# Designed miniproteins, single chains, continued (4): the designs that were tried, part 30

Each design is a single chain, and the fold is of that chain. pLDDT is the mean over its residues in the fold that is shown.

## One batch from the design tools (miniprotein)

Design m13014
Fold by ESMFold2-Fast:
Parts: sequence; structure tokens; C-alpha cells
Structure m13014 (fold): chain A 92 residues (1-92)
Amino acid sequence: MPSEEEIEISILEIARAVVRSSLKSLKNASEEIRKLAEETLRHLDEAIEALRRGDREEAARHLRKAHEDLKRMIEESKKLGLNTFPLLPPAI
């Protein structure tokens, strides 16, 4: 009987691990892409901690910020001709 909170935290921890793993593979990433990936990881960490405290409003705020940074990473990755970006497999 996992709680919705436990499921949400698990999903975010997986997303965080994917971004971190992808960042290690970005040999030709621009400083901007790397910075956005690091900011996304920070906001995911803050969202996870907020959920652990039961603060869903703060978690939602951090998730919105992570989403913005992820969108910017996608845009910057397109400028470099990258076919994949740190967080997502191409099943959009």
C-alpha cells in the first residue's frame, strides 16, 4: 500500500537519476545546457524534499521551475543539433 506521496517521490527520484546520468554523457554540452540540467536537478531535489515534508504547494512550485528549465534545455539542445536531451526518452 504505497501512498500517492511515495509514488510521486519515486517518480521524481527516477527523473533525477535520468537527468544526472544524461549530464555525464554530455561531452559537447554548452555551459548553458549544463547549467540548466544542474538547475533542473536542484529543483527536483527541492520538490522531493517538499513532498517528504507534505508541502505539496512548495513541491508544485519547484516542479514548475524544473519544467521551465527542462524546456530551455530542449531549446538549447535543438540549437546544437542534439537528438536526445538529458531527461526524456523520445516517447513524447
Scores: mean pLDDT 71

Design m13015
Fold by ESMFold2-Fast:
Structure m13015 (fold): chain A 109 residues (1-109)
Amino acid sequence: RSEELKERIEKEKTGLKLVFDEEKNQWVIEDPGVVLERLVDFGQPLTPLEFLKAAYLAGRTANSFPGVYAEVEPAGPNNRQLRLTVYGPEGPEAPERLQKALDAAVAAL
């Protein structure tokens, strides 16, 4: 990520602390708050480009919800499955907010 993008994400999502994971070569959340996860099975292998497009679309959709941060990872052989994880600050509405973000991201695929 660019330094400007990192600064904006940290400022906008102040309740979430980002650290760089050298092993995964990506930014990860240290204190995720409430966490929900969904495994999406495409039923067949995806090319790296098809997977990247799906991951981008799901992540962008989930991240469009206030107080939601999303991570997307390959979860099956040949990019057949996508693991979508959504995080947000704790609160009585947090499970419903994260579930809506997760459902919207899956529906966008």
Scores: mean pLDDT 71

Design m13016
Fold by ESMFold2-Fast:
Structure m13016 (fold): chain A 70 residues (1-70)
Amino acid sequence: SQRREQQLQLSIQAYLTGSENLGYILGEQRRFELIRRGSPDDGRRRGEEELKRLIKQSTQQGKEKGQQMY
């Protein structure tokens, strides 16, 4: 659980601190998904619900920034 949240926090932080490239954000989200799906923490209900909310927030902001890249 901790690793999954940490990975998401890093993604959000990178977005906020100037690594606002959609590709970078999506790359971090992808890695986070792989960790979540294959991680030993799979099946932790509480962590999964909170994590999805954070991912959604980070991804939404990343998408808006990605529009600028085009």
Scores: mean pLDDT 56

Design m13017
Fold by ESMFold2-Fast:
Formats: structure tokens, C-alpha cells, sequence
Structure m13017 (fold): chain A 92 residues (1-92)
């Protein structure tokens, strides 16, 4: 289980870096982790916290929190995933 959680974290970071080719693997790992939803939430919060510190502007996180009613980690994760998709599209 721990190895799958660590793999999911690595795949999510690759997606945020613009590598969408790992999406099928990320979905497969996520499906295997469905019985462990609480541990998956913890991994998502860890990834969101790391991304919020280094990759997403504080002002943008605050704007999304206010407009969408999201918690800080949720807003940071959403913005990081949007940036990953943008980078992947720009790399075409």
C-alpha cells in the first residue's frame, strides 16, 4: 500500500510538471487505492502543500479560496493541476 501511495504522489507531480502521458498509470494506481480513500486524501494534501509553497502564487490561491469556497490545499491542488494541463498543451 505505501509503495502505491508514493507512486501516486510521484505521478501527480509529473502531471503538474506537464507530463500528461502518465495519466493512465495514475488512474490505474488511484483505482487500486479506492478502498483507502483517507490515505489518498492525505497524499493529495501533501502534494497540494508542496505545490502551494513553490509553484502557485499566494494571491491566486487566496482568490480561488474566496471565489470557490475551497480550503487552501484544495485551491492549491486545483491550480497546480490546471498549470500542469496548460504546460502539457504548450509542449505540443
Amino acid sequence: MQEKLERLRELLLQIVDGDLSVLPEALAVARELLPHAEEVKEVLLEVAEELARERVPEERIEEVMASAGLSRPSAALALALEEGVRLAEAAR
Scores: mean pLDDT 71

Design m13018
Fold by ESMFold2-Fast:
Structure m13018 (fold): chain A 81 residues (1-81)
Amino acid sequence: SLEAEIERAREELRRAAEELIEAGSKVFAGAAKRVIGKKTKDKELLEEGERLFEEGREGEERARRRYEEAAARLRRLRAEA
C-alpha cells in the first residue's frame, strides 16, 4: 500500500530528525563545555567538551544524510499519491 509506504517514510524522517536534534544538542553542549573549560582552566571539562563536540559533529553529518535521504523518499512517495 502506498499509504503504508508513506507512513514508513514519515517514521524514517522523524527518526532522522530526532537524531539531528540530538547531534545538534551535543555540538552545543560540547562547544559550551570547551568555552567554560578554557575560561576556568579546567582541563577535564575542556577535554570532555572537545570529545562531545566531535561526537556531535560526526553524528550531525550522519543524521543529516539520513534526513536528506528520508525526505527525498517521502517527497517521491507523496508525488505518487
Scores: mean pLDDT 86

Design m13019
Fold by ESMFold2-Fast:
Structure m13019 (fold): chain A 110 residues (1-110)
Amino acid sequence: SIEEEGIEFLKELQEDIQSKLQEINELREQIEATGDKSAINEAKELIDEYEKKLSELNELASELIDALLNKEPESKIKELLKKTKEKWKEFKKTSDSIIGKLKELLKKAQ
């Protein structure tokens, strides 16, 4: 069913977000530990970009959760699922780019 597809998607989404958050937080802590103020400031800007994209994704995910809980029409759930999947693809690309840049900053600061 579309409801089952929505629930399974939200689980996959949550697991991906948690994995990315863990890696970003580990990189942030390592960069902060270097004491390189330039690298720390650049990392903060990259993390702010990540937080903004995460917020946008969470807003859509929350709308999808609410639609599922309120048993909204299948057409509405399908539309929200599509929008959330598209935003998640953007989020994956942005988070992968940010992780790559954080790794480069860490290497430069070491």
Scores: mean pLDDT 88

Design m13020
Fold by ESMFold2-Fast:
Structure m13020 (fold): chain A 82 residues (1-82)
Amino acid sequence: MLSEGVKEGVEKLAEELSEEAYKKVYEETGDKEIAEAVGKAAKDAAIKTVEEGYPELQVPEAVTKAKEAAKKAAEEKYKELS
């Protein structure tokens, strides 16, 4: 299981990725519901990727993989809703 300090870092990163995805989609669509769903998908994917793939989170690759997973999940959710 991830240490508490590591969980805080993951949650903060996931929240930042969620906000970025939300802002981008909201600027493109003007639809808050789509933007919120895309942001949530990005956040959930980032957290899941780190928890399942990288129990020792000081690896720079964990951050890169979380960002990639968040971007992919956001794109897939946007395609689903558009």
Scores: mean pLDDT 75

Design m13021
Fold by ESMFold2-Fast:
Structure m13021 (fold): chain A 76 residues (1-76)
Amino acid sequence: SALTAEGLRALGEGREEEAVRLFLEALRKDPHDLYALGGLAALGRVDLLPPELAAKVREVMANPTLSLEEARAVLA
């Protein structure tokens, strides 16, 4: 999404609070946006996600050998 693309740009530029805002807005529209979830995880702000989704993201982060398809299945 455009919001996720803006969030990733903000993250790349070190604008962490703006990136958080953009990723949360993206997730309000698409709760399964893998890149927005990854962006929040990279910023250490998984705590801002609903508890069930936060647990799934932490599971993916704990297993760096998961394929993209496996990670997507966990986050579904």
Scores: mean pLDDT 77

Design m13022
Fold by ESMFold2-Fast:
Structure m13022 (fold): chain A 73 residues (1-73)
Amino acid sequence: SIDDELLERVRKQLELARKEKDPLMREMTLSMALLSIYTTLSVLKREPTPEEKELIEEIEREIERARAELAAK
């Protein structure tokens, strides 16, 4: 299904980002994942599901972590 495809693609991007030790590359990867979600939702002309909203929030938290690492180091 479209929901399964979206969730799986983004979860794979999140996994790749979590393996990335460079906070700049991690932030970029996560930002691209977030853009992919919003672009897909726009094409589908629908709002995110609760599961998709939770994933978006998780990605946003990881972006904040990467940015904090960049600011501190």
Scores: mean pLDDT 80

Design m13023
Fold by ESMFold2-Fast:
Structure m13023 (fold): chain A 86 residues (1-86)
Amino acid sequence: MSEELREEAEAATLLVGAAAFLVSARNMVARGDTSDLDAMRAQVERLKKQAEELLKSKNPVTQEIAKQAVELADEALALLDRAAAQ
């Protein structure tokens, strides 16, 4: 099938994952519970690296979705840094 559709699906999966981590990071800040902070940070950083690799795609749809995934991952990491500073 088109490689482009596969890359778009991968980028969309990473975007959904980044959004889920952002919600989890917001909840961590709200509750003051940092028990899983280091593990969650490592997972978000891995997701961000995968999304950054998709930014090299020649498909503009994949690039845009991957860019949004990176932006949400960066927001999640910033919230995890705030939770750690509490």
Scores: mean pLDDT 85

Design m13024
Fold by ESMFold2-Fast:
Structure m13024 (fold): chain A 78 residues (1-78)
Amino acid sequence: SAAHLQEALDRFEADLDALEKAVEEGKVSVEDALKGVDNALGQLDQLAQHITDPALAARLAALRARVEALRKKLESKL
């Protein structure tokens, strides 16, 4: 269970890193990036329901903060 959640967070972080880079490099439209952000927030909400470990909860919170920062950056470009 915890190992499965760790793997899910590892994959999420890699996907978020790729999205942040694509946005920075102009490789994705603002509209498509915002759809990616909405999907990412939904995925984090699903993962949060299964996380009871404080270390995993802290990691989830850090990833959520990154997604929310990206959303605000993208909103400023619309």
Scores: mean pLDDT 87

Design m13025
Fold by ESMFold2-Fast:
Structure m13025 (fold): chain A 68 residues (1-68)
Amino acid sequence: AEATIIRTPDGKLSIESSAETAEVTKLDGSKVTVKNGDVLDPSEIKPTVTVGGKEVDLVTEMKDGPAL
C-alpha cells in the first residue's frame, strides 16, 4: 500500500494511507500505530514510516505528496 504525507500549517505531518494503519517509530524506540488522517510531530519520530509492511522515507514521500 502507498502512503501520502501532507505537511500541515502547524509544521506537523498528516498521514494518508491506502492501508488501514501505518506504524511509526518514535525517537525513544517505541512504536505507535497511526491511522489515515492522524497527525504526527516530525520532531518526535524517526524519518521513516512502515506502511503495508514496506518502509518509506518521510522526506521522499513529502516530495511526491499531493499538497501542503
Scores: mean pLDDT 59

Design m13026
Fold by ESMFold2-Fast:
Structure m13026 (fold): chain A 94 residues (1-94)
Amino acid sequence: MSVEEQIELAFEIIKEVVTPLSKELDKEIEEMIKQNKPLEEILKKIEEAKERMTKAVLEKAKERNLSDETVKLLLDEIETYKKSKIERAKELVE
């Protein structure tokens, strides 16, 4: 598999797994904020969503025989996503 094919498969996994779970998490966070849930509960929800994304991405990466380097890039993307959601939750609750 070429490096270009590896990158395209990684983007496909992001669209199939990360994007839908990201949209679901955004709706859950919005609902929790409307219900005046404490920041601690929202942060726990974000962490749980990251674990679900990580597991699903690793399963898809294994099915598609992605390289360890490509898998690392996908995991780094999930970590960046988590940090972004934590910062946004803090802004909306503060």
Scores: mean pLDDT 82

Design m13027
Fold by ESMFold2-Fast:
Structure m13027 (fold): chain A 97 residues (1-97)
Amino acid sequence: MVAGVIVIAAESTSPEDIERELQRLVDEARARGLPVVVEKVIISDDDANDPEKTREIAKEMVEKLKEKYPGAEILVGGAGVTRLSLYEARKVAKEAE
């Protein structure tokens, strides 16, 4: 079993903020003793403010990762995305379990 780390980032977000969120999730997964695979996507600021668009992107990423690694635990983070967009993305990951 592997931990899949997905970070969805708005294009206006600094590289440092994206890497900080990614490292936070990787460290969390490693603390559980799981091998980690990482997927990072940069999206437009408009899509990052649209919960439905963020949900669609998250669903595609979660489905691809689950297809490649059946039974993976999915951790979703965001940088420069709204709280509602991140909530919808995390809900997709939970529903895919």
Scores: mean pLDDT 83

Design m13028
Fold by ESMFold2-Fast:
Structure m13028 (fold): chain A 89 residues (1-89)
Amino acid sequence: SLAEEIAEILREEGAVQVEVYRVGDKLIVVGTFEEPIDFDAIIEKLEARGYKVLKKEPGKSAVLEAPDGSRIEIRLFNDRALVFTITPA
């Protein structure tokens, strides 16, 4: 699933904890890191996998369209917590 792909990317990037849960029609993926992360590098990896950047605030947030048409809102908190909100197509 899209959420599991994102969870795997976060683990590969060094997340010490990854949680996936559902809230209504949305999927939330949360990755927690011990060290500050390079947000823009993570967005570039998603672009390389076919995700389209619709909006971006460098180092802080982005809105992407996944290859399946799902909308993904991404936000970095405290330089160490990355939250993905996935709205299915």
Scores: mean pLDDT 86

Design m13029
Fold by ESMFold2-Fast:
Structure m13029 (fold): chain A 107 residues (1-107)
Amino acid sequence: MSFEEFYKVFRATFPDSTISKEELKELYEFAKKMAEKLGITDDEVIERAVLYAAAVMDYGGEKGAEYLIKDPEKGLLFVLINRNMGLKYPISLETAKKVIEEILKKE
C-alpha cells in the first residue's frame, strides 16, 4: 500500500486525530525502514504498527505507550477508552517511533 492509501484509511478511522500528514508520513517511513532491518515484508504488519503508534499519540500518553509496547491489545483498548471519553494525552513523535520499533521487534 502507498502512504496516500494508508493516509486515507487513517483519516477514516481517526477523523478527530490531531496528527499532521507530515508527522504520519514520518512514522510510516520510519516503520518501513525498521521493518526492512528486521526482515518484515508484510505491509499489514507495518501499517498496523503505524496505526497503533499514531492512535497513542493523541489518546495514550506515556502510560498508553508503555501498555502498547508490553501488551498491544491492552494498550489499544486503553487508547480506545480514552478516545471514547474524549481524554487526550499527547506524546512525542520520538515516543511513537519507539512504540513502532517495539511492536515490529515482536514479529
Scores: mean pLDDT 77

Design m13030
Fold by ESMFold2-Fast:
Structure m13030 (fold): chain A 60 residues (1-60)
Amino acid sequence: MLTVEEALEKVKEAIKNKADKKTIEEKAKEYADAYTQIAPDISKEDVVKAAVKAMEEELA
């Protein structure tokens, strides 16, 4: 399994490469899975949405 850092970089890379929505969501789910292992206070669904939004905003 990816570390939180590695998973987030994969989300960022997918957005940079203009991957399809499904691929970006899949990478974001891997990030959420890793993130919620160390921060279970936030829902995995919210982590997925926040990560995609933040990375899209930073790369716009």
Scores: mean pLDDT 76

Design m13031
Fold by ESMFold2-Fast:
Structure m13031 (fold): chain A 71 residues (1-71)
Amino acid sequence: PEDRQVVTIEGTVSADSLEEALKKAQEAVDATLARLEAAGVRVTRVGDVKVTEKAPGVYSYSADVELATPA
């Protein structure tokens, strides 16, 4: 059996467009996921990366991730 937990990965990226912001946000999320897996946490689901423009050229991102620890 596995316990499941949802965690939100959040951050800020600078980009000239929403498409660049999404790419940078995805790279940041992927790096965080790799760190979690290296620490022995199993990632069972990665939600969509959402990006919101907060100021010109500044974007906030978030992604919901499901984590499981084997029992």
Scores: mean pLDDT 80

Design m13032
Fold by ESMFold2-Fast:
Structure m13032 (fold): chain A 65 residues (1-65)
Amino acid sequence: MEEVERVGESGVRLVEELRAAGASEAQIATWAAYALAQLRKVGEELGLSEEEIERAVRRTAERIA
């Protein structure tokens, strides 16, 4: 859980930095999608349930929005 949370926080910070730097909407969308995909992958590799992975992805997506 801690590793998944850390990956989620890294993704949120990356998107926030891209927005602050004036990145295009396409760049932001691409990196946001990558961050969420990495979160799912890490959760799967750690053996988390689908419910736990979806919960982490949802929380991270809410913070990105």
Scores: mean pLDDT 79

Design m13033
Fold by ESMFold2-Fast:
Structure m13033 (fold): chain A 97 residues (1-97)
Amino acid sequence: GSEELRKQIEEVTKKGKEYVEKKDEKGVLEQVDKLIKLSMEAFRRGDIESLETTIKGLEEILKLAKEKGLSKETILEIEIALGLVHIMLGVAKLVYG
């Protein structure tokens, strides 16, 4: 259900932030990829709240990545992921909202 999906997004976001603290850029990008896959499932279901939760999670990871001085390449990949989820949210609101 949508509650289980939101919980998964929050758990992946937490792990992403933990990888940022460790400066494990590979770990960060693996969690970002998982967030994209979860956002695609949210989009398929019309789960607007889970898409918004994913945006919030990616914004938190991006903010921490910038604060901790992660590479320009890693920051760009997080920004691209954030943009993709924003597009999915916009389309979902037109179709389901």
Scores: mean pLDDT 91

Design m13034
Fold by ESMFold2-Fast:
Structure m13034 (fold): chain A 98 residues (1-98)
Amino acid sequence: SPYIQQAQSHYQQASNSSDPQVMMSHISQMISSIIQYIRDNPNPSPTTLQTMINILNQGRNLLRDYARQYPQYQTQFQSMIGYTESMINSLRSKYNNV
């Protein structure tokens, strides 16, 4: 899927960034690509659901690592972490019901 490939690309760019604002921008775009996929595909396959969950877990872990390094952005990182966890829980619920 183009949206899933875009999400993976944005995660890779976030992971390769040393700038916390650039990293957060790419994680935001990763999340947006997943949201766009879900809007266009309300009943995704189990394989695609698991791929989205994996990307979100990777993004969440990266945000946690950066939160320790950049305490000045702690509130923004906590908000984004909470959002990724909420999305993971929503997708896991769909996966278990399919």
Scores: mean pLDDT 87

Design m13035
Fold by ESMFold2-Fast:
Structure m13035 (fold): chain A 86 residues (1-86)
Amino acid sequence: SEEEKLVERLKRDIEDTIKLAKQEKNPVNRQFLLDVSAKTIADYLKKINASEEVRKEVLEYMKELAEKNPDLKTDIERAIEIMEKM
């Protein structure tokens, strides 16, 4: 479905951002990267009027990535909070 393709694309974009964040040694730059990515995803989902199921799946995937990346957990959880408020 179009929703499945959208979710898979967003998951790949999130994975790429996490990979970049893991390479970023400056904590301010790392936080900024994750915050901007979260806002961009949330804004995109809002613009396309994405279903609640798509939003939930993206958020659950980010929560999974936070558990798999303990070094970034706090930064990812902050990014999730930004998305949930938008």
Scores: mean pLDDT 85

Design m13036
Fold by ESMFold2-Fast:
Structure m13036 (fold): chain A 69 residues (1-69)
Amino acid sequence: MGVARIPVVSDSPLAYTVLDAAGNVVASGTVPAGENTLVLDLPPGDYTVRLTNTLTGQVGDTPITAVPA
């Protein structure tokens, strides 16, 4: 299994969606407001994490790599 760790700091709750290199949704969830580390257990490979601010609707995409654990 692979692991990706993403530091997330937000004053608002965030929704996240993880997309693989082909654009398939492989994981999703929510992150509470404040300073958090999002830990994803994914097969090794390249992914995009889409973070959506649930109060403002702002969207940000972050490329990540899951490394063998």
Scores: mean pLDDT 78

Design m13037
Fold by ESMFold2-Fast:
Structure m13037 (fold): chain A 55 residues (1-55)
Amino acid sequence: STESFLADLRAFLERHPDAPPALRAAIERVLAGDLSTEVVEELFERLSAFQESLR
């Protein structure tokens, strides 16, 4: 599950290199192993909003 999650985040960055800087930064921190509450919560909020906006 965690490995799949990290793989999805890497694939997301490859598909959306122009994603908002704050979202990209949060993804990069999670991929680097920073699973702090602040980073993960920010990531989920920004990622969900961004993905919804693409539909």
Scores: mean pLDDT 78

Design m13038
Fold by ESMFold2-Fast:
Structure m13038 (fold): chain A 95 residues (1-95)
Amino acid sequence: KKKIEEYKKKIREVADRAVAALDETAAQHPELASFYRGTARDVRAAAEEAIKNPEKAPEYLKGIADGLKRVGDLTGSQRLKEVGEEAEKLAEEIK
C-alpha cells in the first residue's frame, strides 16, 4: 500500500532526528557519552526493524519514544522529549 512507503520515510526521519539529538546530548554530557551513543545505535536498529516489519513498527517506535523521553527527562533535553513525542504519535498513526 502507498502509505507503507510514507511510513518508512517518516520512520527514517524520526530516527535521524533522534540520533542527531542524542549526539548533541553526548557532546554536552561527555561523562555519559557512551550511554547516549549506545541509545543512538539502539534507535537506528529499532527503526531498521520497523522498516523491515511494518506490522511491528508501532512496537519499535513506542520503544524509541519511551527511551528518548527517559533520556530527555534525565538530561533536560527538550529536543529529545519532542522527538520522543513524534515517535509516539507516528506509532499511533501506523497501527
Scores: mean pLDDT 82

Design m13039
Fold by ESMFold2-Fast:
Structure m13039 (fold): chain A 71 residues (1-71)
Amino acid sequence: DLTPEQLAAMAAAGAAVARALGFSDAQIAALLAAFETSGGAMAVKARELGASAEQIRAIADAIFDTYVELS
């Protein structure tokens, strides 16, 4: 189980990369809401918003790298 602080750090890392890729605050909020369900749900939502596979991978890698650093 992840702590609320770990989940917040992971969400912040993913949001920062999404912003750098040109996603709006509303799109980022939708991605984070989907991420609370699962990583798979976030990937599906990102595709619905027009993200490329490379952009989805960049967001996922930022979240995963943050998880590994906090372990």
Scores: mean pLDDT 81

Design m13040
Fold by ESMFold2-Fast:
Structure m13040 (fold): chain A 60 residues (1-60)
Amino acid sequence: MEELAERMETVVRRAAEEQARRGRDISEAVERALRGIRRAREQKLTDNEEISLVIQRELE
């Protein structure tokens, strides 16, 4: 039941690697996104819209 959140975490990490190759530092945004994903996992959220909303709140 945490598969979607785990996949989103992987996607965020991959995006950070790609931006780093382009010389961009998005570490703060990545850290906030990962915190949002962790919170969604703690709440046992499985709906992608709910997970996205939690992540968006952490990014704001």
Scores: mean pLDDT 67

Design m13041
Fold by ESMFold2-Fast:
Structure m13041 (fold): chain A 75 residues (1-75)
Amino acid sequence: MGIPPLTPEERRILLVLFESDEPLTVEQIAEKAGVSLETARRAVDRLLARGLIVKDPETGLYRLNPHLRPQPYVP
């Protein structure tokens, strides 16, 4: 039944990561998205589970899954 939509918090976080073009901490994501740190952590966890974002294991920073970025065209 139906297509499960992204939550408003998940969409805000995706926008933040999309516009930043750089890896962010969950704290930076919360501040930029205008959500609580608690909300950001939960939304980030869901986005990771969906494969929409990735976490750098060395730095703990989050970024958009590179497969969601349009590849530059090669003429």
Scores: mean pLDDT 73

Design m13042
Fold by ESMFold2-Fast:
Structure m13042 (fold): chain A 58 residues (1-58)
Amino acid sequence: SEFQQLEQQHLQRMQQARDRAIAEMQTYLGMDRADAEARITPVLQNGARVRAEQEMAA
């Protein structure tokens, strides 16, 4: 669907910043990579969904 396409596009854009976010969580929060990945994944997925919803509403 159009919504799923937009959600995937936003997720891909957010994934470009993923490695940087993980590195920051490891450096500043003392998290290991597995913990950082587990934390960031749902945040990115939720962010992509919200952005897709906003775009569809506009």
Scores: mean pLDDT 74

Design m13043
Fold by ESMFold2-Fast:
Structure m13043 (fold): chain A 74 residues (1-74)
Amino acid sequence: MIEEIEEDVKKAKEYLKRYEETGDMNDLKKAFYYALGAVLLIDRTPDVPEEIRNEARELFKKALDALASEIERW
């Protein structure tokens, strides 16, 4: 599970960065789904390193806030 959490965090970070550069909603959606996946896996996995938990939390918050802002613009 830890390797899956690390991969989800890595992908969330990559797609969020791409969204910040491009404004592409598809990159934002991917960032959100990977960040959510990481957070849900962390909730079910014991002894996840603090650094990984904090990074996943920050990525999830950023993606969620960006997604909410996008929806509110409509």
Scores: mean pLDDT 81

Design m13044
Fold by ESMFold2-Fast:
Structure m13044 (fold): chain A 59 residues (1-59)
Amino acid sequence: SEAEKRAKEILEEGEKKYEELKENARHSSDFARPYGLDLGESAKKNYEAKAKKLLEEAA
């Protein structure tokens, strides 16, 4: 279905964003690193939630 294809695209985008934010966090200062890691996890959860909601709304 179209919803399944879009959900897969969203998950792939989320994974790329998550890896980028984690990579940036690794090269951040000690005070910024926890923020970068938290942003990465938040981004992943947001993309996963969007994909799940899209699939649930596909009736």
Scores: mean pLDDT 77

Design m13045
Fold by ESMFold2-Fast:
Structure m13045 (fold): chain A 71 residues (1-71)
Amino acid sequence: GLERLLDKLEEEGNYKVAYNIYKSLADFYKEKDPLAAAYYYRRLSRVLEKMGKTEEAQKYREKADELEKKA
C-alpha cells in the first residue's frame, strides 16, 4: 500500500515527493482525524530532517504534539 510506496521513496532519496504526499495527507486529516494528521506530520518531520531542514522539521513535530494533546 501507500506506506510501502512512501518508505521506498525515502530509501531512494526522493524526499521532495515524499514531503508532498505526507504534507497533503496531514493537511487532509487535520480536522477529520487529528491522530492520523499527527502521524503524517511526524513522518513529514522525519523527511525534512533528512533534507537538512531542521527548523521546518521542528515546526511539524510541534504541530503533531498539539494535535495529539487535543485528542
Scores: mean pLDDT 84

Design m13046
Fold by ESMFold2-Fast:
Structure m13046 (fold): chain A 100 residues (1-100)
Amino acid sequence: SYIDKMEELIKEMKEKLKKAKEEDKEKVLLEYIRKIEDIFQELIDSIKDKKKQEEAIKLGIETNDKLLDVFYSSKDNTEKAEKAIKILEETVKKLREIEE
């Protein structure tokens, strides 16, 4: 499923971030956020129920706003990575609830 693909991308991102140098972490984050966003959009486009689609769109907007805040407010790339991971994991959890 699209949600399973997003969970696998988050797992892969976490593994790469553990091995990444501080200066490389932002590049890893941006690469995986882009991939996750692409899958999220495919999921939204696949939702046939209009109310659930609207809930998923709203969740996507809220997630993007939170990620943007993290990128502007974090003191270093390690904090940026930790906060971005938490936001993405929460988003996938909420998205799974919408699909139920």
Scores: mean pLDDT 88

Design m13047
Fold by ESMFold2-Fast:
Structure m13047 (fold): chain A 116 residues (1-116)
Amino acid sequence: SSEMERLKTYMRLFVGLFQGLLNSPLAERLSEEVREKLRAFVDRVVQELSSDSLSPELLEFGRRLLETFERSNGDLVVFGAEGARLVAEHLGFSEEETRILVELVRELVEEILNSK
């Protein structure tokens, strides 16, 4: 379905953003535990997207991500930040870990947009 294809597209976009974050110097501001959990999450999403078989858990995550994109009204910085909050919630991060992750994703998205 078109909704499923859009959902997968936004999940792939978020995979790219988190891969970019984890491979950037910004990742040094994250604890080792947070980095390991993010890496495991990204690897799982990549595997399930590649197998064309999304678990109910990742389907629900993708639906929430799509809703977050729609609420962002074209603001990619807001989308990145709120999507990072969804990832942090999904992975059970603390309020402080969530704050840091959201801040770093916001910085990464702003840098990407300003590099054109």
Scores: mean pLDDT 84

Design m13048
Fold by ESMFold2-Fast:
Structure m13048 (fold): chain A 81 residues (1-81)
Amino acid sequence: AKCQRFSELVEKISKGEATNEDYVEFVKLMQEYFGLDVDGTFGEKTREAVIAFQQSKGLDVDGVAGPKTLEAMQKDYCKKT
């Protein structure tokens, strides 16, 4: 399930255990979640989507998918699946 895989990647990234392949997969899942082109690159459009998400959730708006942003995304992503 996509929710389970997203949760696994968030956990690995939060623990510093993520491989390069895990990061690429995670970026692709974020791009799919935000409805963006899935290219696996954390570019301007992906960063803008993260900023918009942070604003919508009342998080620090830094444009970085840090632990708090990842946890909030995981909760929202899994709530729909």
Scores: mean pLDDT 77

